# Ledger of designs, part 34: designed miniproteins, single chains, continued (2)

Each design is a single chain, and the fold is of that chain. pLDDT is the mean over its residues in the fold that is shown.

## One batch from the design tools (miniprotein)

Design m5159
Fold by ESMFold2-Fast:
Structure m5159 (fold): chain A 65 residues (1-65)
Amino acid sequence: SKEEEFRKRVAEALQEAGMDPETADAAARWIVKQPSEEAKRAAIRRLGEQYGLPDEKIDEVIAAV
């Protein structure tokens, strides 16, 4: 499904940015359930900040998805 493909891309991008695989997978599952593209981007930023990713890496995740 498109949701599953998006979830996988988000999880992979978060792992590439330095988030551990289990946390990245859990974060991606929550991000894909957000109601809009704006909400999804906001969720990526919030979780990236929560788990200590630098702004540059958060921007890379958003650009990758």
Scores: mean pLDDT 86

Design m5160
Fold by ESMFold2-Fast:
Structure m5160 (fold): chain A 84 residues (1-84)
Amino acid sequence: SKEDLEKALSHVREALKLLREGKYDEAIQHLEEAISLLEKTDDPLAKKALEYLRQALEFVRQGRYDEAIKLLVKAIKLLEEALK
């Protein structure tokens, strides 16, 4: 639903902010919430964002924070486009 996409986008934006602040465990929680919301989507842009979020979550777990941040920025752009 549009509401789930808006909530997912909010969680991804918060995760990006938290990663930049070095709050990695809190960022992971927001990424997991966004992933859960997007798993039910039929939107092709939101499905692509979901792929980026899953990869970003793995990068965060590996301590690869800059690579995770780049994927979150890409996911945000796709979710913003899906909400047009």
Scores: mean pLDDT 91

Design m5161
Fold by ESMFold2-Fast:
Structure m5161 (fold): chain A 68 residues (1-68)
Amino acid sequence: MEHQFSSTFSTGAGEPLPPEREEELRRRAREALLAQLAGITDPAIRENQIEVLRKLGVSDEEIAAALA
């Protein structure tokens, strides 16, 4: 399910994180994945990362900018 991506990126094993910490972890995850896109040359892998970024709330414009 789509919101499972949020859980894998913003929560560790055990207790749920405070809302502000979850938001920051999601932001950092988005930044890390966007930086990774610059190094991805395989279309299939790139497509998968784009889907993950969309689930994290990144716009198609930001994704396109990261790909140049």
Scores: mean pLDDT 69

Design m5162
Fold by ESMFold2-Fast:
Structure m5162 (fold): chain A 86 residues (1-86)
Amino acid sequence: MEENIEKAYEKLVEAARLLEKTGDLDAQIDASLILMQVALARSEKDPEKRKELIIEAAERMLQVARTYGNDEAAKLAEEAIKLAKE
């Protein structure tokens, strides 16, 4: 499970990088806030709670990516959700 959580984190970081590359300041702020939420989730000691928090962060990233029309970031967020649920 920790390996899948780490892979989910890596995909969310890449999704945020794609949003930052667009030059949209609002997208960059939203992506940064979600990455802070992911970092806090990774510090959680309870594996079940950590899994729930990272799924929530990934679902938020998917919403942000879709809002800004970034299909590649949306795909990465969907893959992160799948990995975190395994």
Scores: mean pLDDT 81

Design m5163
Fold by ESMFold2-Fast:
Structure m5163 (fold): chain A 82 residues (1-82)
Amino acid sequence: SSLLEEAKKHRELARKYMEEANRVREEGRRKAEEVKRKLSEEEAEKKSKEILKETTMEEAELTMKAILHISQALAYENEAKR
């Protein structure tokens, strides 16, 4: 049914958002480590904290999008059982 196809699309979008969230997390870790090598100790601490905070927010937004798509997939699957 079209409802099950919509559910599958939302599950695939959720997967892609989770994969993007993982990439953002890893990139943020790499950037934080890079500034620790290039800046003074005090500047590195401040800048790495800013990078990790921004990364955590971006990861949270992507995770929220994934959760919303999972919720929508469940709604379509429930409708399809009628």
Scores: mean pLDDT 87

Design m5164
Fold by ESMFold2-Fast:
Structure m5164 (fold): chain A 63 residues (1-63)
Amino acid sequence: GPMQQAQQRARQRAIANLYTAHSIERTGIQLDADLQGLPPSTVQRRLQRLDRRREEELRKILE
């Protein structure tokens, strides 16, 4: 019904917003790495943490 459709649309927007936010954060990490000359291991660690946070937030949205 209309309530279920509204909930589905809200969930879709939340997922889209999550992926947009993580794309921006990923770009920020890469720019910081390039500007500061961060070691590849540091960049990889930061990206891994970002990916894990995305998975955790996605799980919450899909509840």
Scores: mean pLDDT 85

Design m5165
Fold by ESMFold2-Fast:
Structure m5165 (fold): chain A 86 residues (1-86)
Amino acid sequence: MEALKKRLKEKAEEVAEEDAKILVEELKVPESVREEAFKAVKEIFYEAYLKLAELLVNGGSKEEAKKISLEAYKKAEEKIKEIVEE
C-alpha cells in the first residue's frame, strides 16, 4: 500500500508539471509572469492529482473524480487570470 501511494505521488507530480506547462502555453501567458503562473498552476494540479490518486486507491466514484478535475482546471484558469491581470 505505502509503496503504491509513493509511486502515485511521484506520477502526480510528473503529470502536474506537464499539464501546468501545457496550460500556461495554451493560454499564452506573457513571458514576464510565465514562471509565476507555471509554479502556481503546477501546485494546483499536483494537489488535484494527489486527491485523484487517493480516490483511485480508496475506490471512489467517477463523479467525485470529475468534480476534482473540473475544480482544479477552473482554479488553475482563475489563478492564471489573476497573475496576468495582477
Scores: mean pLDDT 80

Design m5166
Fold by ESMFold2-Fast:
Structure m5166 (fold): chain A 83 residues (1-83)
Amino acid sequence: ALERALEILREAYEEGAKKAEDEVEAAKIALRGAAEAARVLGEEEAAELFERAAEVFGEDEERALELADRGLELFGAAVREAA
């Protein structure tokens, strides 16, 4: 599960780097990738937080960062448990 989650994150990062026109679009792609990775680890709450962060990124960066930070906290705990 962890290996697949990391593969999804790498693919999202590469997609953002190749296709994104600006940093906001790159961040949205990365956050959506993080949501998919979180689902692979069984972390639905983290996935929902990342998806919500992606939706508001570019409109309310402060709110997006708060949501992403909460998602990363949960995702980080799941990664430590899976490793």
Scores: mean pLDDT 77

Design m5167
Fold by ESMFold2-Fast:
Structure m5167 (fold): chain A 61 residues (1-61)
Amino acid sequence: MKFEESEIENLTKEQLIKIYTDYFQFSKEIAEKMANDFIEDKKKNTLNYKAFLEVLKNTLS
């Protein structure tokens, strides 16, 4: 799976859940929680958001 960096920064909740389940092999319940946490962290521009965004870019690009 390959994404441009701009696509990774603008992933929807549904796309994040699919990535977590298909790529990281998390359960649907864990993936949904992680997707919600990522969206909230993005709104607040937290260090957790920035750190996890780098993980996604390194994994998906």
Scores: mean pLDDT 77

Design m5168
Fold by ESMFold2-Fast:
Structure m5168 (fold): chain A 93 residues (1-93)
Amino acid sequence: MDDVISQSIRLGRLGSQAIQNGDYDTAQQYLQQLQQLAQQHPQSVVTWSTVGRIYYDLGDYDLSRHYFSRGIQVARQQGDDDLARRLDGWRRR
């Protein structure tokens, strides 16, 4: 699980940096890797929320809200109500 969390954080950071640099092709590659990681590890709240943040950075607010909603669902299933509330704050942006 730690490897998945560490990969998600790293890929998210690299994706955000690529967006800030205007390198949208590279950002899309990191986003695709995060999407695959989320599908392989659907219980990883960090991975779902990282996908949501990258879509927010890209200006795709509908997809951002979708992925944060998935993260909220997983967080609630795990009993982490505090994390679910924080992700709901992101989804409402």
Scores: mean pLDDT 84

Design m5169
Fold by ESMFold2-Fast:
Structure m5169 (fold): chain A 68 residues (1-68)
Amino acid sequence: VDGNGTLDAAEIVDFIGRTLRNNGQNPTEAQLQEFADQVISEADKDGDGTVTFAELGTIMAEKVLKLV
């Protein structure tokens, strides 16, 4: 977090990785990066390059719920 509430790619990857590990999973670097790219793509609908905690949380909850 850069004090703006916006997450960069590295922070998103870390957040996803921690969430998956907390859920008992241990994804590979390739899987983690691919999943992060997918999440960012869905969050960045207009190509703004901006992803907030709220958006990331909502997308993660939706995707994890559908996957599980």
Scores: mean pLDDT 69

Design m5170
Fold by ESMFold2-Fast:
Structure m5170 (fold): chain A 83 residues (1-83)
Amino acid sequence: MEKIFEEAKKAVEKIAKIAEEKEGEKAEEKDIEKAAKAIAEAAKKFGNKKTAEKLREMAKEIESVDPEAAEVLKELAKKIEEI
């Protein structure tokens, strides 16, 4: 569980960094931790494979809007699936 939270936090931090570079607005650390915790809880509730599949679906949905953030979500999904 902690390893999934750690990987999720890193991914959310990367997405927040991408948003910061585009808009100059920094995401609050509490929001980053909240998002990472939600992903870790989803993995605990639904399983790693199901959570990874959901993250890949989300990546496809945002790919046209933010392809860089979509790539980060795909990488996170792969890491969660490998745990």
Scores: mean pLDDT 77

Design m5171
Fold by ESMFold2-Fast:
Structure m5171 (fold): chain A 92 residues (1-92)
Amino acid sequence: FGVPAGIGGQPVLRLPGAVVVTAVGSNEDMALRTARSLAERAAKETGLKVIEIKVFKHPRSPLWVGVAVVAETPELAQEALDLAVKRIKELD
């Protein structure tokens, strides 16, 4: 299932064996649902597995950020997630 382009749902980080997708929402539930939809799309496109979805409040915005990782292994997923979350929190 696709997601609206207007919410900034696009890959933040692409590594061999791992893809991270991000979504922005006005609330936690919206960010989670959008990130999940993007992750499942990426899994179908790459043949990888949806490993984890994390949702947190943006440090400089009233928005919520959903980050989902599609990866070959849990170890690659955790590394990619950590990098993506760090990148998002560093944006102004």
Scores: mean pLDDT 72

Design m5172
Fold by ESMFold2-Fast:
Structure m5172 (fold): chain A 100 residues (1-100)
Amino acid sequence: MVKEERARLLALKLMDEKGYITEEELAKQTGVSRETVRKVLDELAEKGYVKREKIDEKTYRYSLATPNSAALATAEGVRLVAEEIIENDPQIAAADKRLA
């Protein structure tokens, strides 16, 4: 799984569970750089899944824009994870020999 998609899925999960997340908290939880985390959160906000609120001059809080936002964004993330597992699973490569 790419680092960006892992950060995206965890952000959506934490926002659903806690109501909001900060860039620092997500970076700490994922081990991904703050730059990558900010990119992921900004892309979710651009798509309308997440609302960005400025708490202070250096801190932004991100929360789900609507109750359906987590479900829609998570469904897309699950699809991407499934594609990566299929591409990198050695047993699927072995299954292709049954159809050849």
Scores: mean pLDDT 65

Design m5173
Fold by ESMFold2-Fast:
Structure m5173 (fold): chain A 107 residues (1-107)
Amino acid sequence: MSPAQQKVRDTIAEGLSKIPGVKVEVEGNTITVTVEGDEEIKKIVTRALEMLGTIPGIKVEIEGNTFTITVELTKEQEENEEVIENIIEAIKGIIEEALEEIEKYLE
């Protein structure tokens, strides 16, 4: 796995691990997210992960309460620092919005 791919993967894993009621596991280029929270937390997480799946090089699969996120950047994406920076910023934005929604729900 390339340093750029690892940075994207780690950004997703670190961000998602901040969400209460979710379990995050990392294996190679794959992140497994299990939602242990209630249905509302699951809805917020589902929306955030669907948005992550719109980013080129990020694949999201849903199986019940488990989400599998695979980071498969192209060589062109990995060699372009601006593309990697934009991907990182997009990931952080999506996760931050999900965290804000969950914090409001838990109030």
Scores: mean pLDDT 83

Design m5174
Fold by ESMFold2-Fast:
Structure m5174 (fold): chain A 76 residues (1-76)
Amino acid sequence: SKYVEEINAVLDEIVTKIKNGEKLSDEELASYKKRLTDALEKLFLEYGVDPELARELAQSVVDAIIKKFKELQEKK
């Protein structure tokens, strides 16, 4: 799925920046959050998840991921 490829690309970009000691700005994190949420929501829709549930799940999962990346960079 092209949405799995997009999710992997965004996560690889974030991890690479953090690994290289680059600090992501709140604006950059917001941009990655949008890209991940949009891709994950569409991925859930491909699996037949209801549109309202797909949006809610995508937002919840991506919020948790971005929060963890923010915490990781604040400790280094």
Scores: mean pLDDT 83

Design m5175
Fold by ESMFold2-Fast:
Structure m5175 (fold): chain A 73 residues (1-73)
Amino acid sequence: SRERAWNVLLESEEESLRSAGREVDPAPPSEEKLAEYISELLTEAVLKALSKKLSPEELEKLEEEYKERRKKA
């Protein structure tokens, strides 16, 4: 599942940060925070895919519209 795959990626990133001696919260984020983070990453991935077709200004407008839709929902 996508959620499990993203959790594995997040765990790998936390391990990398710990190895670098950075401060990492010992408690993992809640499932709600993880769901929000995954949603943001999906939005960024879609915007990156569209970056080949759209100008940076158009991407900025699209991202803002997407955030407005999230507030309404």
Scores: mean pLDDT 58

Design m5176
Fold by ESMFold2-Fast:
Structure m5176 (fold): chain A 81 residues (1-81)
Amino acid sequence: SMDEEEAKKLYDEKVERAKKLGIKDIKKYIGLIYGIPAEEATEEKFIEIYLEKKKYYEENKDSENVAVYVAAELIYIGTHV
């Protein structure tokens, strides 16, 4: 899907950024950005979390629920950090 392709592209961009910054532990870097354990910070887990948060935000964006803002922040971090 286009969303999965977008998430894969974002993952590749994070990996390249980590390499450019001289970061030795890429999984730890990604895990810190998304709040997941380094041992679980695989490409597959990144895609899963990004798509889950994007879907939650898209389905609930008109809600004043704090969880919607948390989902929006994680999407923003994924695309900008």
Scores: mean pLDDT 73

Design m5177
Fold by ESMFold2-Fast:
Structure m5177 (fold): chain A 95 residues (1-95)
Amino acid sequence: LDEAIEEAEKKALEAGVEEKDLKELRENPFDIEFLEEKVEELLREGKEVAAAYLVAFYFLLAAKKEKDPELKAQYLRGAQANLAAAKLIEEGLVK
Protein backbone atom coordinates (compact mmCIF):
# COMPACT_ATOMS: atom_id res chain seq x y z
CA LEU A 1 0.00 0.00 0.00
CA ASP A 2 2.80 2.53 0.88
CA GLU A 3 4.47 1.84 -2.51
CA ALA A 4 1.11 2.37 -4.28
CA ILE A 5 0.62 5.69 -2.43
CA GLU A 6 4.14 6.86 -3.40
CA GLU A 7 3.62 5.86 -7.06
CA ALA A 8 0.22 7.62 -7.23
CA GLU A 9 1.76 10.76 -5.64
CA LYS A 10 4.60 10.72 -8.21
CA LYS A 11 2.12 10.27 -11.10
CA ALA A 12 -0.09 13.09 -9.77
CA LEU A 13 2.91 15.45 -9.55
CA GLU A 14 4.06 14.51 -13.09
CA ALA A 15 0.49 15.14 -14.37
CA GLY A 16 0.38 18.64 -12.81
CA VAL A 17 -1.00 18.38 -9.27
CA GLU A 18 0.69 20.87 -6.93
CA GLU A 19 2.91 19.38 -4.19
CA LYS A 20 1.17 21.53 -1.53
CA ASP A 21 -2.21 19.95 -2.38
CA LEU A 22 -0.81 16.41 -2.07
CA LYS A 23 0.69 17.37 1.33
CA GLU A 24 -2.69 18.73 2.52
CA LEU A 25 -4.38 15.42 1.61
CA ARG A 26 -1.66 13.44 3.45
CA GLU A 27 -2.45 15.49 6.59
CA ASN A 28 -6.27 15.30 6.10
CA PRO A 29 -6.99 12.10 4.06
CA PHE A 30 -10.77 12.23 4.76
CA ASP A 31 -11.19 15.87 3.59
CA ILE A 32 -13.53 15.10 0.69
CA GLU A 33 -14.51 18.80 0.26
CA PHE A 34 -10.86 19.79 -0.32
CA LEU A 35 -10.45 16.90 -2.79
CA GLU A 36 -13.62 17.91 -4.70
CA GLU A 37 -12.46 21.55 -4.93
CA LYS A 38 -9.02 20.56 -6.31
CA VAL A 39 -10.51 18.03 -8.76
CA GLU A 40 -12.91 20.71 -10.09
CA GLU A 41 -9.98 23.14 -10.56
CA LEU A 42 -7.93 20.52 -12.46
CA LEU A 43 -10.89 19.54 -14.68
CA ARG A 44 -11.59 23.24 -15.44
CA GLU A 45 -7.94 23.51 -16.60
CA GLY A 46 -8.32 20.39 -18.80
CA LYS A 47 -5.99 18.35 -16.54
CA GLU A 48 -8.10 15.16 -16.55
CA VAL A 49 -5.10 12.82 -15.97
CA ALA A 50 -3.98 14.92 -12.98
CA ALA A 51 -7.52 14.84 -11.54
CA ALA A 52 -7.71 11.03 -11.85
CA TYR A 53 -4.32 10.50 -10.16
CA LEU A 54 -5.26 12.96 -7.38
CA VAL A 55 -8.49 11.01 -6.67
CA ALA A 56 -6.53 7.71 -6.71
CA PHE A 57 -3.97 9.15 -4.26
CA TYR A 58 -6.80 10.32 -1.95
CA PHE A 59 -8.47 6.87 -1.93
CA LEU A 60 -5.14 5.10 -1.21
CA LEU A 61 -4.51 7.44 1.77
CA ALA A 62 -8.07 6.92 3.04
CA ALA A 63 -7.68 3.13 2.69
CA LYS A 64 -4.42 3.20 4.71
CA LYS A 65 -6.08 5.09 7.63
CA GLU A 66 -9.51 3.34 7.50
CA LYS A 67 -10.06 0.66 10.17
CA ASP A 68 -13.36 -0.71 8.79
CA PRO A 69 -12.45 -3.53 6.34
CA GLU A 70 -15.51 -2.93 4.12
CA LEU A 71 -14.84 0.83 3.80
CA LYS A 72 -11.13 0.09 3.24
CA ALA A 73 -12.07 -2.25 0.36
CA GLN A 74 -14.34 0.47 -1.12
CA TYR A 75 -11.49 3.03 -0.99
CA LEU A 76 -9.08 0.55 -2.65
CA ARG A 77 -11.64 -0.07 -5.45
CA GLY A 78 -12.00 3.71 -5.91
CA ALA A 79 -8.20 4.04 -6.18
CA GLN A 80 -7.96 1.22 -8.76
CA ALA A 81 -10.80 2.69 -10.87
CA ASN A 82 -9.13 6.14 -10.96
CA LEU A 83 -5.67 4.70 -11.74
CA ALA A 84 -7.25 2.78 -14.65
CA ALA A 85 -9.09 5.93 -15.84
CA ALA A 86 -5.84 7.97 -15.74
CA LYS A 87 -4.02 5.37 -17.88
CA LEU A 88 -6.87 5.24 -20.42
CA ILE A 89 -6.86 9.05 -20.75
CA GLU A 90 -3.02 9.12 -21.05
CA GLU A 91 -3.20 6.48 -23.84
CA GLY A 92 -5.92 8.46 -25.67
CA LEU A 93 -8.46 5.62 -25.32
CA VAL A 94 -11.03 7.93 -23.64
CA LYS A 95 -12.20 11.32 -24.95
Scores: mean pLDDT 78

Design m5178
Fold by ESMFold2-Fast:
Structure m5178 (fold): chain A 74 residues (1-74)
Amino acid sequence: SSNSSIISRIRRTHRRYGSPPRHRRSSITIGRTVITNHNNIITSNRNNPRNFSSIVNSINNVNRNISNIWSNIR
């Protein structure tokens, strides 16, 4: 459930009403990289349940990186 929520958030960030995507190919590549990094962070940290907060922080960092990328693309 939370995973689908994160993916939905990424998808909606990509689709802005007032700002049609200009660099679709570049945006797609960035989106794929972010999703892959998100999945890898979750997977690598699953072996350490005690590092749950580290996993959450990693997810938040990914979300922040997405926001920064979108701001830079403009």
Scores: mean pLDDT 57

Design m5179
Fold by ESMFold2-Fast:
Structure m5179 (fold): chain A 55 residues (1-55)
Amino acid sequence: TVLRAAAHDLGISVAELRRLLTAALRGEISLEQLAERLGISKSAASSLVRAYQRE
């Protein structure tokens, strides 16, 4: 649910958001790179990664 709202607000698909969050969880990209790609703060990116882990 959180991911659908975030994807809508960011103007990307849920599938694309999930791909980026998965890459961050696997250490393929840093939280800084994730935040930059999404246009959000590192704190917001960290919160999204944690929300994704709980789903």
Scores: mean pLDDT 81

Design m5180
Fold by ESMFold2-Fast:
Structure m5180 (fold): chain A 81 residues (1-81)
Amino acid sequence: SEVEKLLKELKERLEKEGKTDENILVLLSEFVRKLIEKYPELSEEIEKRFLEVLRALLGDKASVEEVLKKVEEMAEEIEKL
């Protein structure tokens, strides 16, 4: 799955480069951009799910692990569409 490949790449980069909220946001934004490029027909669903991930990251100082859980949930929902 292309979604699984992008998710794996994001996870590896977050573990190596996700040391600041700014870096995490950049990596998440790149992931979402690539995902929309592959599935433009799902752009509204992707954007909605991504907003939930951003709320987790920016709200309660969520850990990288919690952000990854939300991203994995987003990937699973997109694959169901």
Scores: mean pLDDT 74

Design m5181
Fold by ESMFold2-Fast:
Structure m5181 (fold): chain A 93 residues (1-93)
Amino acid sequence: KTFLTDEEVEAKKAEVLAEHERILAEQGLDPSKVREALERLLDLIYDTIVNGLTEEKRKEILALYRKLLDYLGFSEEEKEEALAELEKVLDAA
């Protein structure tokens, strides 16, 4: 149960993407603007779970998350707060 196949990983990514796209559409936001960044973020999260967190992965995760928040129209203050919370999560990993 700890070993996911590449197909199972892709299926889970598709499910998460579909749920996020549905939520964004319900909020009147364009999901296509965040799809690429969200896919890359999910890839980095999976790689972190399998291979551990590195400084380069941490940096890229934070950059992609900021980009997602920009697409969603968050204020600078809201982005800084959200990034600080994500940094706490990454520091605990």
Scores: mean pLDDT 70

Design m5182
Fold by ESMFold2-Fast:
Structure m5182 (fold): chain A 76 residues (1-76)
Amino acid sequence: ATAEALRAQGLADVRDAVERGYKSGNKSELAALVVGAVLRTIGDGLDAGLSPEEIQRIAREVLAEADKLEKEYEKK
């Protein structure tokens, strides 16, 4: 339940971060927003008492979603 909720929240946060970053037209702002979303996911996972392995898996999924969305925006 908690790991699933964290995953859903992290994916939502990174989708919002990528959208806001691209609207800014600034690659540094995009990078900062994506990093912020990932760090928030890690922090929330630690606060929830998830294992390092679960946190790492969810963080990797969030980063993969960011990479996928960034490539989709660049393709236009």
Scores: mean pLDDT 81

Design m5183
Fold by ESMFold2-Fast:
Structure m5183 (fold): chain A 110 residues (1-110)
Amino acid sequence: SEEEKQIKERIIAYAEEMIILAEKTKEEVKRRLGDSEEAKEIIEKLERIIELNERFKEAVEKEDYETALQLLEEIKKLYEELEKSPDELVKATGKKLKEIVEKMIELLKK
């Protein structure tokens, strides 16, 4: 239906926003924390978030909602890990990403 198409487009748009925010946070962490072990660990998590969100977009585009929901659960766990970061920017990014993922879950339940 047209309504289902609009919801699908909004979910994909949210995934794209999460990828953009993760990429920007990765660049800022690299600039601010450099080559530290903390930076490497955070960057690895952010790269995984980007990868999972790209796979989530593909699953949604294919209407493979079983795979999409599995990926979304894995993504949410990574956001919860970012919220536990001692770094204020990473913590704030995790909180913002969690807000977006909660909106996506609400749209998928409609």
Scores: mean pLDDT 85

Design m5184
Fold by ESMFold2-Fast:
Structure m5184 (fold): chain A 81 residues (1-81)
Amino acid sequence: RRTLLHSAILLVEQAIKYLKEGDVEQAVTLLEAAAQNAEAAGDLEGAELARQAAQYAKEGDVEKAIELAEQARERLREALE
């Protein structure tokens, strides 16, 4: 569980970097992977936030995608503690 949550956090942090660099395709892939790891760890809220971030990134709303990805990271860190 803790290892999967930590992996999800790292994937979200890397996705935020790719969103800021304009690499939306790579960011979406990482956010979807983060959601799978969060769900496998039992954090359904963190998984949902990561999926929402991926969806907004696909729609071209990079600012909203970053906001949701940051919320996903915060939620996953809370679940890790």
Scores: mean pLDDT 84

Design m5185
Fold by ESMFold2-Fast:
Structure m5185 (fold): chain A 71 residues (1-71)
Amino acid sequence: MTEEDYLERQRKLYNELLGRELSEEEFEKVKKAVEDWFRENVPLAASLSDDPETVARLTAEIEERLEKALA
């Protein structure tokens, strides 16, 4: 997986997560917010293994932070 492949997947995911089409500026803010959240919650990141339910739950937490980051 290349960086560009990863970013394309993230863009689609964020678009679905927020229920809207993100601009380039919004997408940049979303990426930064996700990275910031991941750094703050590094212990929780370890639970992202093969459990899709855990991933979905943590994604919901990220969604809240994204809303605040876009404000």
Scores: mean pLDDT 65

Design m5186
Fold by ESMFold2-Fast:
Structure m5186 (fold): chain A 58 residues (1-58)
Amino acid sequence: MVTADERAFIVAKGRDLGLPQDKIEAAFRALDAYKRANPDPAVAPQTAAVHILRAESR
């Protein structure tokens, strides 16, 4: 599950990248899926969130 801090980070970063709300919501779902698949992640959730947001900005 995405934490409140991770959600705040995604909103701030998504807005900084100029992403619309639907893309920000897609990033929440993608990060939640990443955390469920990777309970001991090699890539930190915040780093994964940046990569997800950049993919959504394409």
Scores: mean pLDDT 76

Design m5187
Fold by ESMFold2-Fast:
Structure m5187 (fold): chain A 74 residues (1-74)
Amino acid sequence: MSPLEKLLEEAEKKIEEIEKRKEELSVQEVANQIHAIMDETLEKAKELGLSEEEKDKLKSWIIGRGLEIQQELK
């Protein structure tokens, strides 16, 4: 498994935990938790020496998943 794939899998597990609790969370709380996951994942990516392209892919994917969950709460 590549470092990129491992970080995507770790981020998805954390996002799935948010999705399971989404009925107990506000839109703002979901947004804050998704942003925290994004920041943590990008920091790990930087430490692992991932490229700008790989970091952008991680960011786009995490933000996209967060927006999908937020839309379900509206």
Scores: mean pLDDT 82

Design m5188
Fold by ESMFold2-Fast:
Structure m5188 (fold): chain A 89 residues (1-89)
Amino acid sequence: EKREKIRKVLEEFFKDGSITAEEVAERITSIVPEVSKEQALEILREMVKKYWELLDTIPEELTAGEFLEKVKEIQEESIEWAVEKILEL
C-alpha cells in the first residue's frame, strides 16, 4: 500500500509540470513519516539524474513511437528505483 502511494506521487511529478519537487517531497513524508523532507528531496534529485542519464542511452535510429516507448520504460524504472530508496530509509 505505501509502495503504491509513493509510486503514484512520483508518476504525478512526471505528468504535472506545475507540481514542485517540494510539494512531492511533502506528499512522500505524509505517506512515510520516517523519511524527512530533505531525504525525500535528495531521492527526487537522484531519480531525475538517473532518468536523464538513461535518456542519453536511447539509440538515435529509433522511430518517434519507439523513442516514446523507451522514455516511458525509463520513467517507470526511475520511479521504481526511487520507491525502493524511500522504503529503505
Scores: mean pLDDT 82

Design m5189
Fold by ESMFold2-Fast:
Structure m5189 (fold): chain A 114 residues (1-114)
Amino acid sequence: MRRSPMQIIQDRRDQTVSTLNDVVSQLPSSIQSTMQSQVDRWDQTSQDFIDQAKKNNYDPNVIFKGVERLNLVGRDLVRTLQQLSGDKDMVERVRAALTAFTSAAWSYGHLLEA
C-alpha cells in the first residue's frame, strides 16, 4: 500500500527521537538533563520542519532550508555528546539516527524538484 512521503518522514522522525531518547537513558545521570535538553530541541525543530513543509505545500526550498537548520541543531547535539561522553559508539549511533532523518528529508526535497 502506498504511503504518503510525509508519513514516511514523520515515521523517520519518530524513530530518530526514539533512538536519541534511548541513548540519553544510557548516559550517566549527571549528563542526562543536558543531553535531554538537546534532544528536546531537535525533536521540536524536526516537528516544526514537518509543519512548515505542510504549510508551504511541500516547497523544495522550504524543505532544503529546514534540513540545513536540522543539521545545525544536530551538530550542536553531537558536539555536546562528544564533550560530555567519550563513548564513540554512542556518538556514531546518534549521528546515524540524525543522518537517517535528514537524508530521507533531503531525498524527498529532490524528488519534488521538476
Scores: mean pLDDT 84

Design m5190
Fold by ESMFold2-Fast:
Structure m5190 (fold): chain A 97 residues (1-97)
Amino acid sequence: SIVENTHPGGILGTLEYLLSTEPKTEEAKKAREEALKRVIEQVRANPEAVAEALRAMAAAGGRFDEAVLEKLLELARENDALPVAEAVEEILAALRA
């Protein structure tokens, strides 16, 4: 469902939330941990589909936050999701050009 969300949303929206908010309770900390775990599970389970969704978003003129992309690249590399890492690197290179 995360990959199927409209833009901006899904994996990128979850990472933006995690980077921009600070948990104040143990319940909030657990919710953030579960949200991050779901992103990792999506990236690991369907790396080609996630990469395709990212490229489609870029081709449609989608807007990207560089810090969110850097975090996704980190997670993709840590979880051996090469297709996602390659798609993020390509988008980051285009943003920096």
Scores: mean pLDDT 77

Design m5191
Fold by ESMFold2-Fast:
Structure m5191 (fold): chain A 62 residues (1-62)
Amino acid sequence: SDLEAAERDLAGARAATTGAQAAASLHGSKEVLERAKTPEAKELAEEAIRIAEEKMRQFGVR
């Protein structure tokens, strides 16, 4: 469950083409990081956060 959520958020962060999409992935990934019970899910959530933050800086947010 948490691992699947982390994988989905990571995929969303990588696929984001707008600041709003990147922001949504960032928020989701931070929530997964807080509730994740496994190191694997936490690692994926942290990578999704990094990618989403990078894209938000590039695209900006509304």
Scores: mean pLDDT 79

Design m5192
Fold by ESMFold2-Fast:
Structure m5192 (fold): chain A 87 residues (1-87)
Amino acid sequence: SAAEREARELAEALAEEEAIKNSWALLQQMLADIQSLSSIYQPVVDAGKAAIAAGKSPAEVFDIVLEKLKELLEKQKEEYKKKLEEL
């Protein structure tokens, strides 16, 4: 029982260390994605350009851009939150 307890405690410690390493790797990926804001914002820019091409007013274009930016940020937030919870 003592040897089984020591083996279990070691396995738990190794699992915790791995979880910490995985959490830091995910954080580094998040920071890399944030540093690539121009590529992340491309769908927002494309939506704005499409609205202008469709003859929308400046106010309508602004509303479309803000809505798409909000949707993009919420989607990215949920994706990273899910990845963190799966570690």
Scores: mean pLDDT 76

Design m5193
Fold by ESMFold2-Fast:
Structure m5193 (fold): chain A 70 residues (1-70)
Amino acid sequence: MKEKIEEIGKKAQEDSKKTAEAIRLVREALKSTPEKAKALLEQAYKLANESKRTSEVIKALVDRAGAEFA
């Protein structure tokens, strides 16, 4: 059981780095002009798709952030 938790923790850390970068881009987009926001959100979306299983959650966050500029 501990081994499974440690394995999940390592995968979470690896995924968290990509996820954190995607979230950082979304945060920058929310503080930017609509033109810059679109480019930043597209970049975040690409990173989210690369993170695998957490991509759906981050994708939803990106879509929600994008809706504020639509």
Scores: mean pLDDT 67

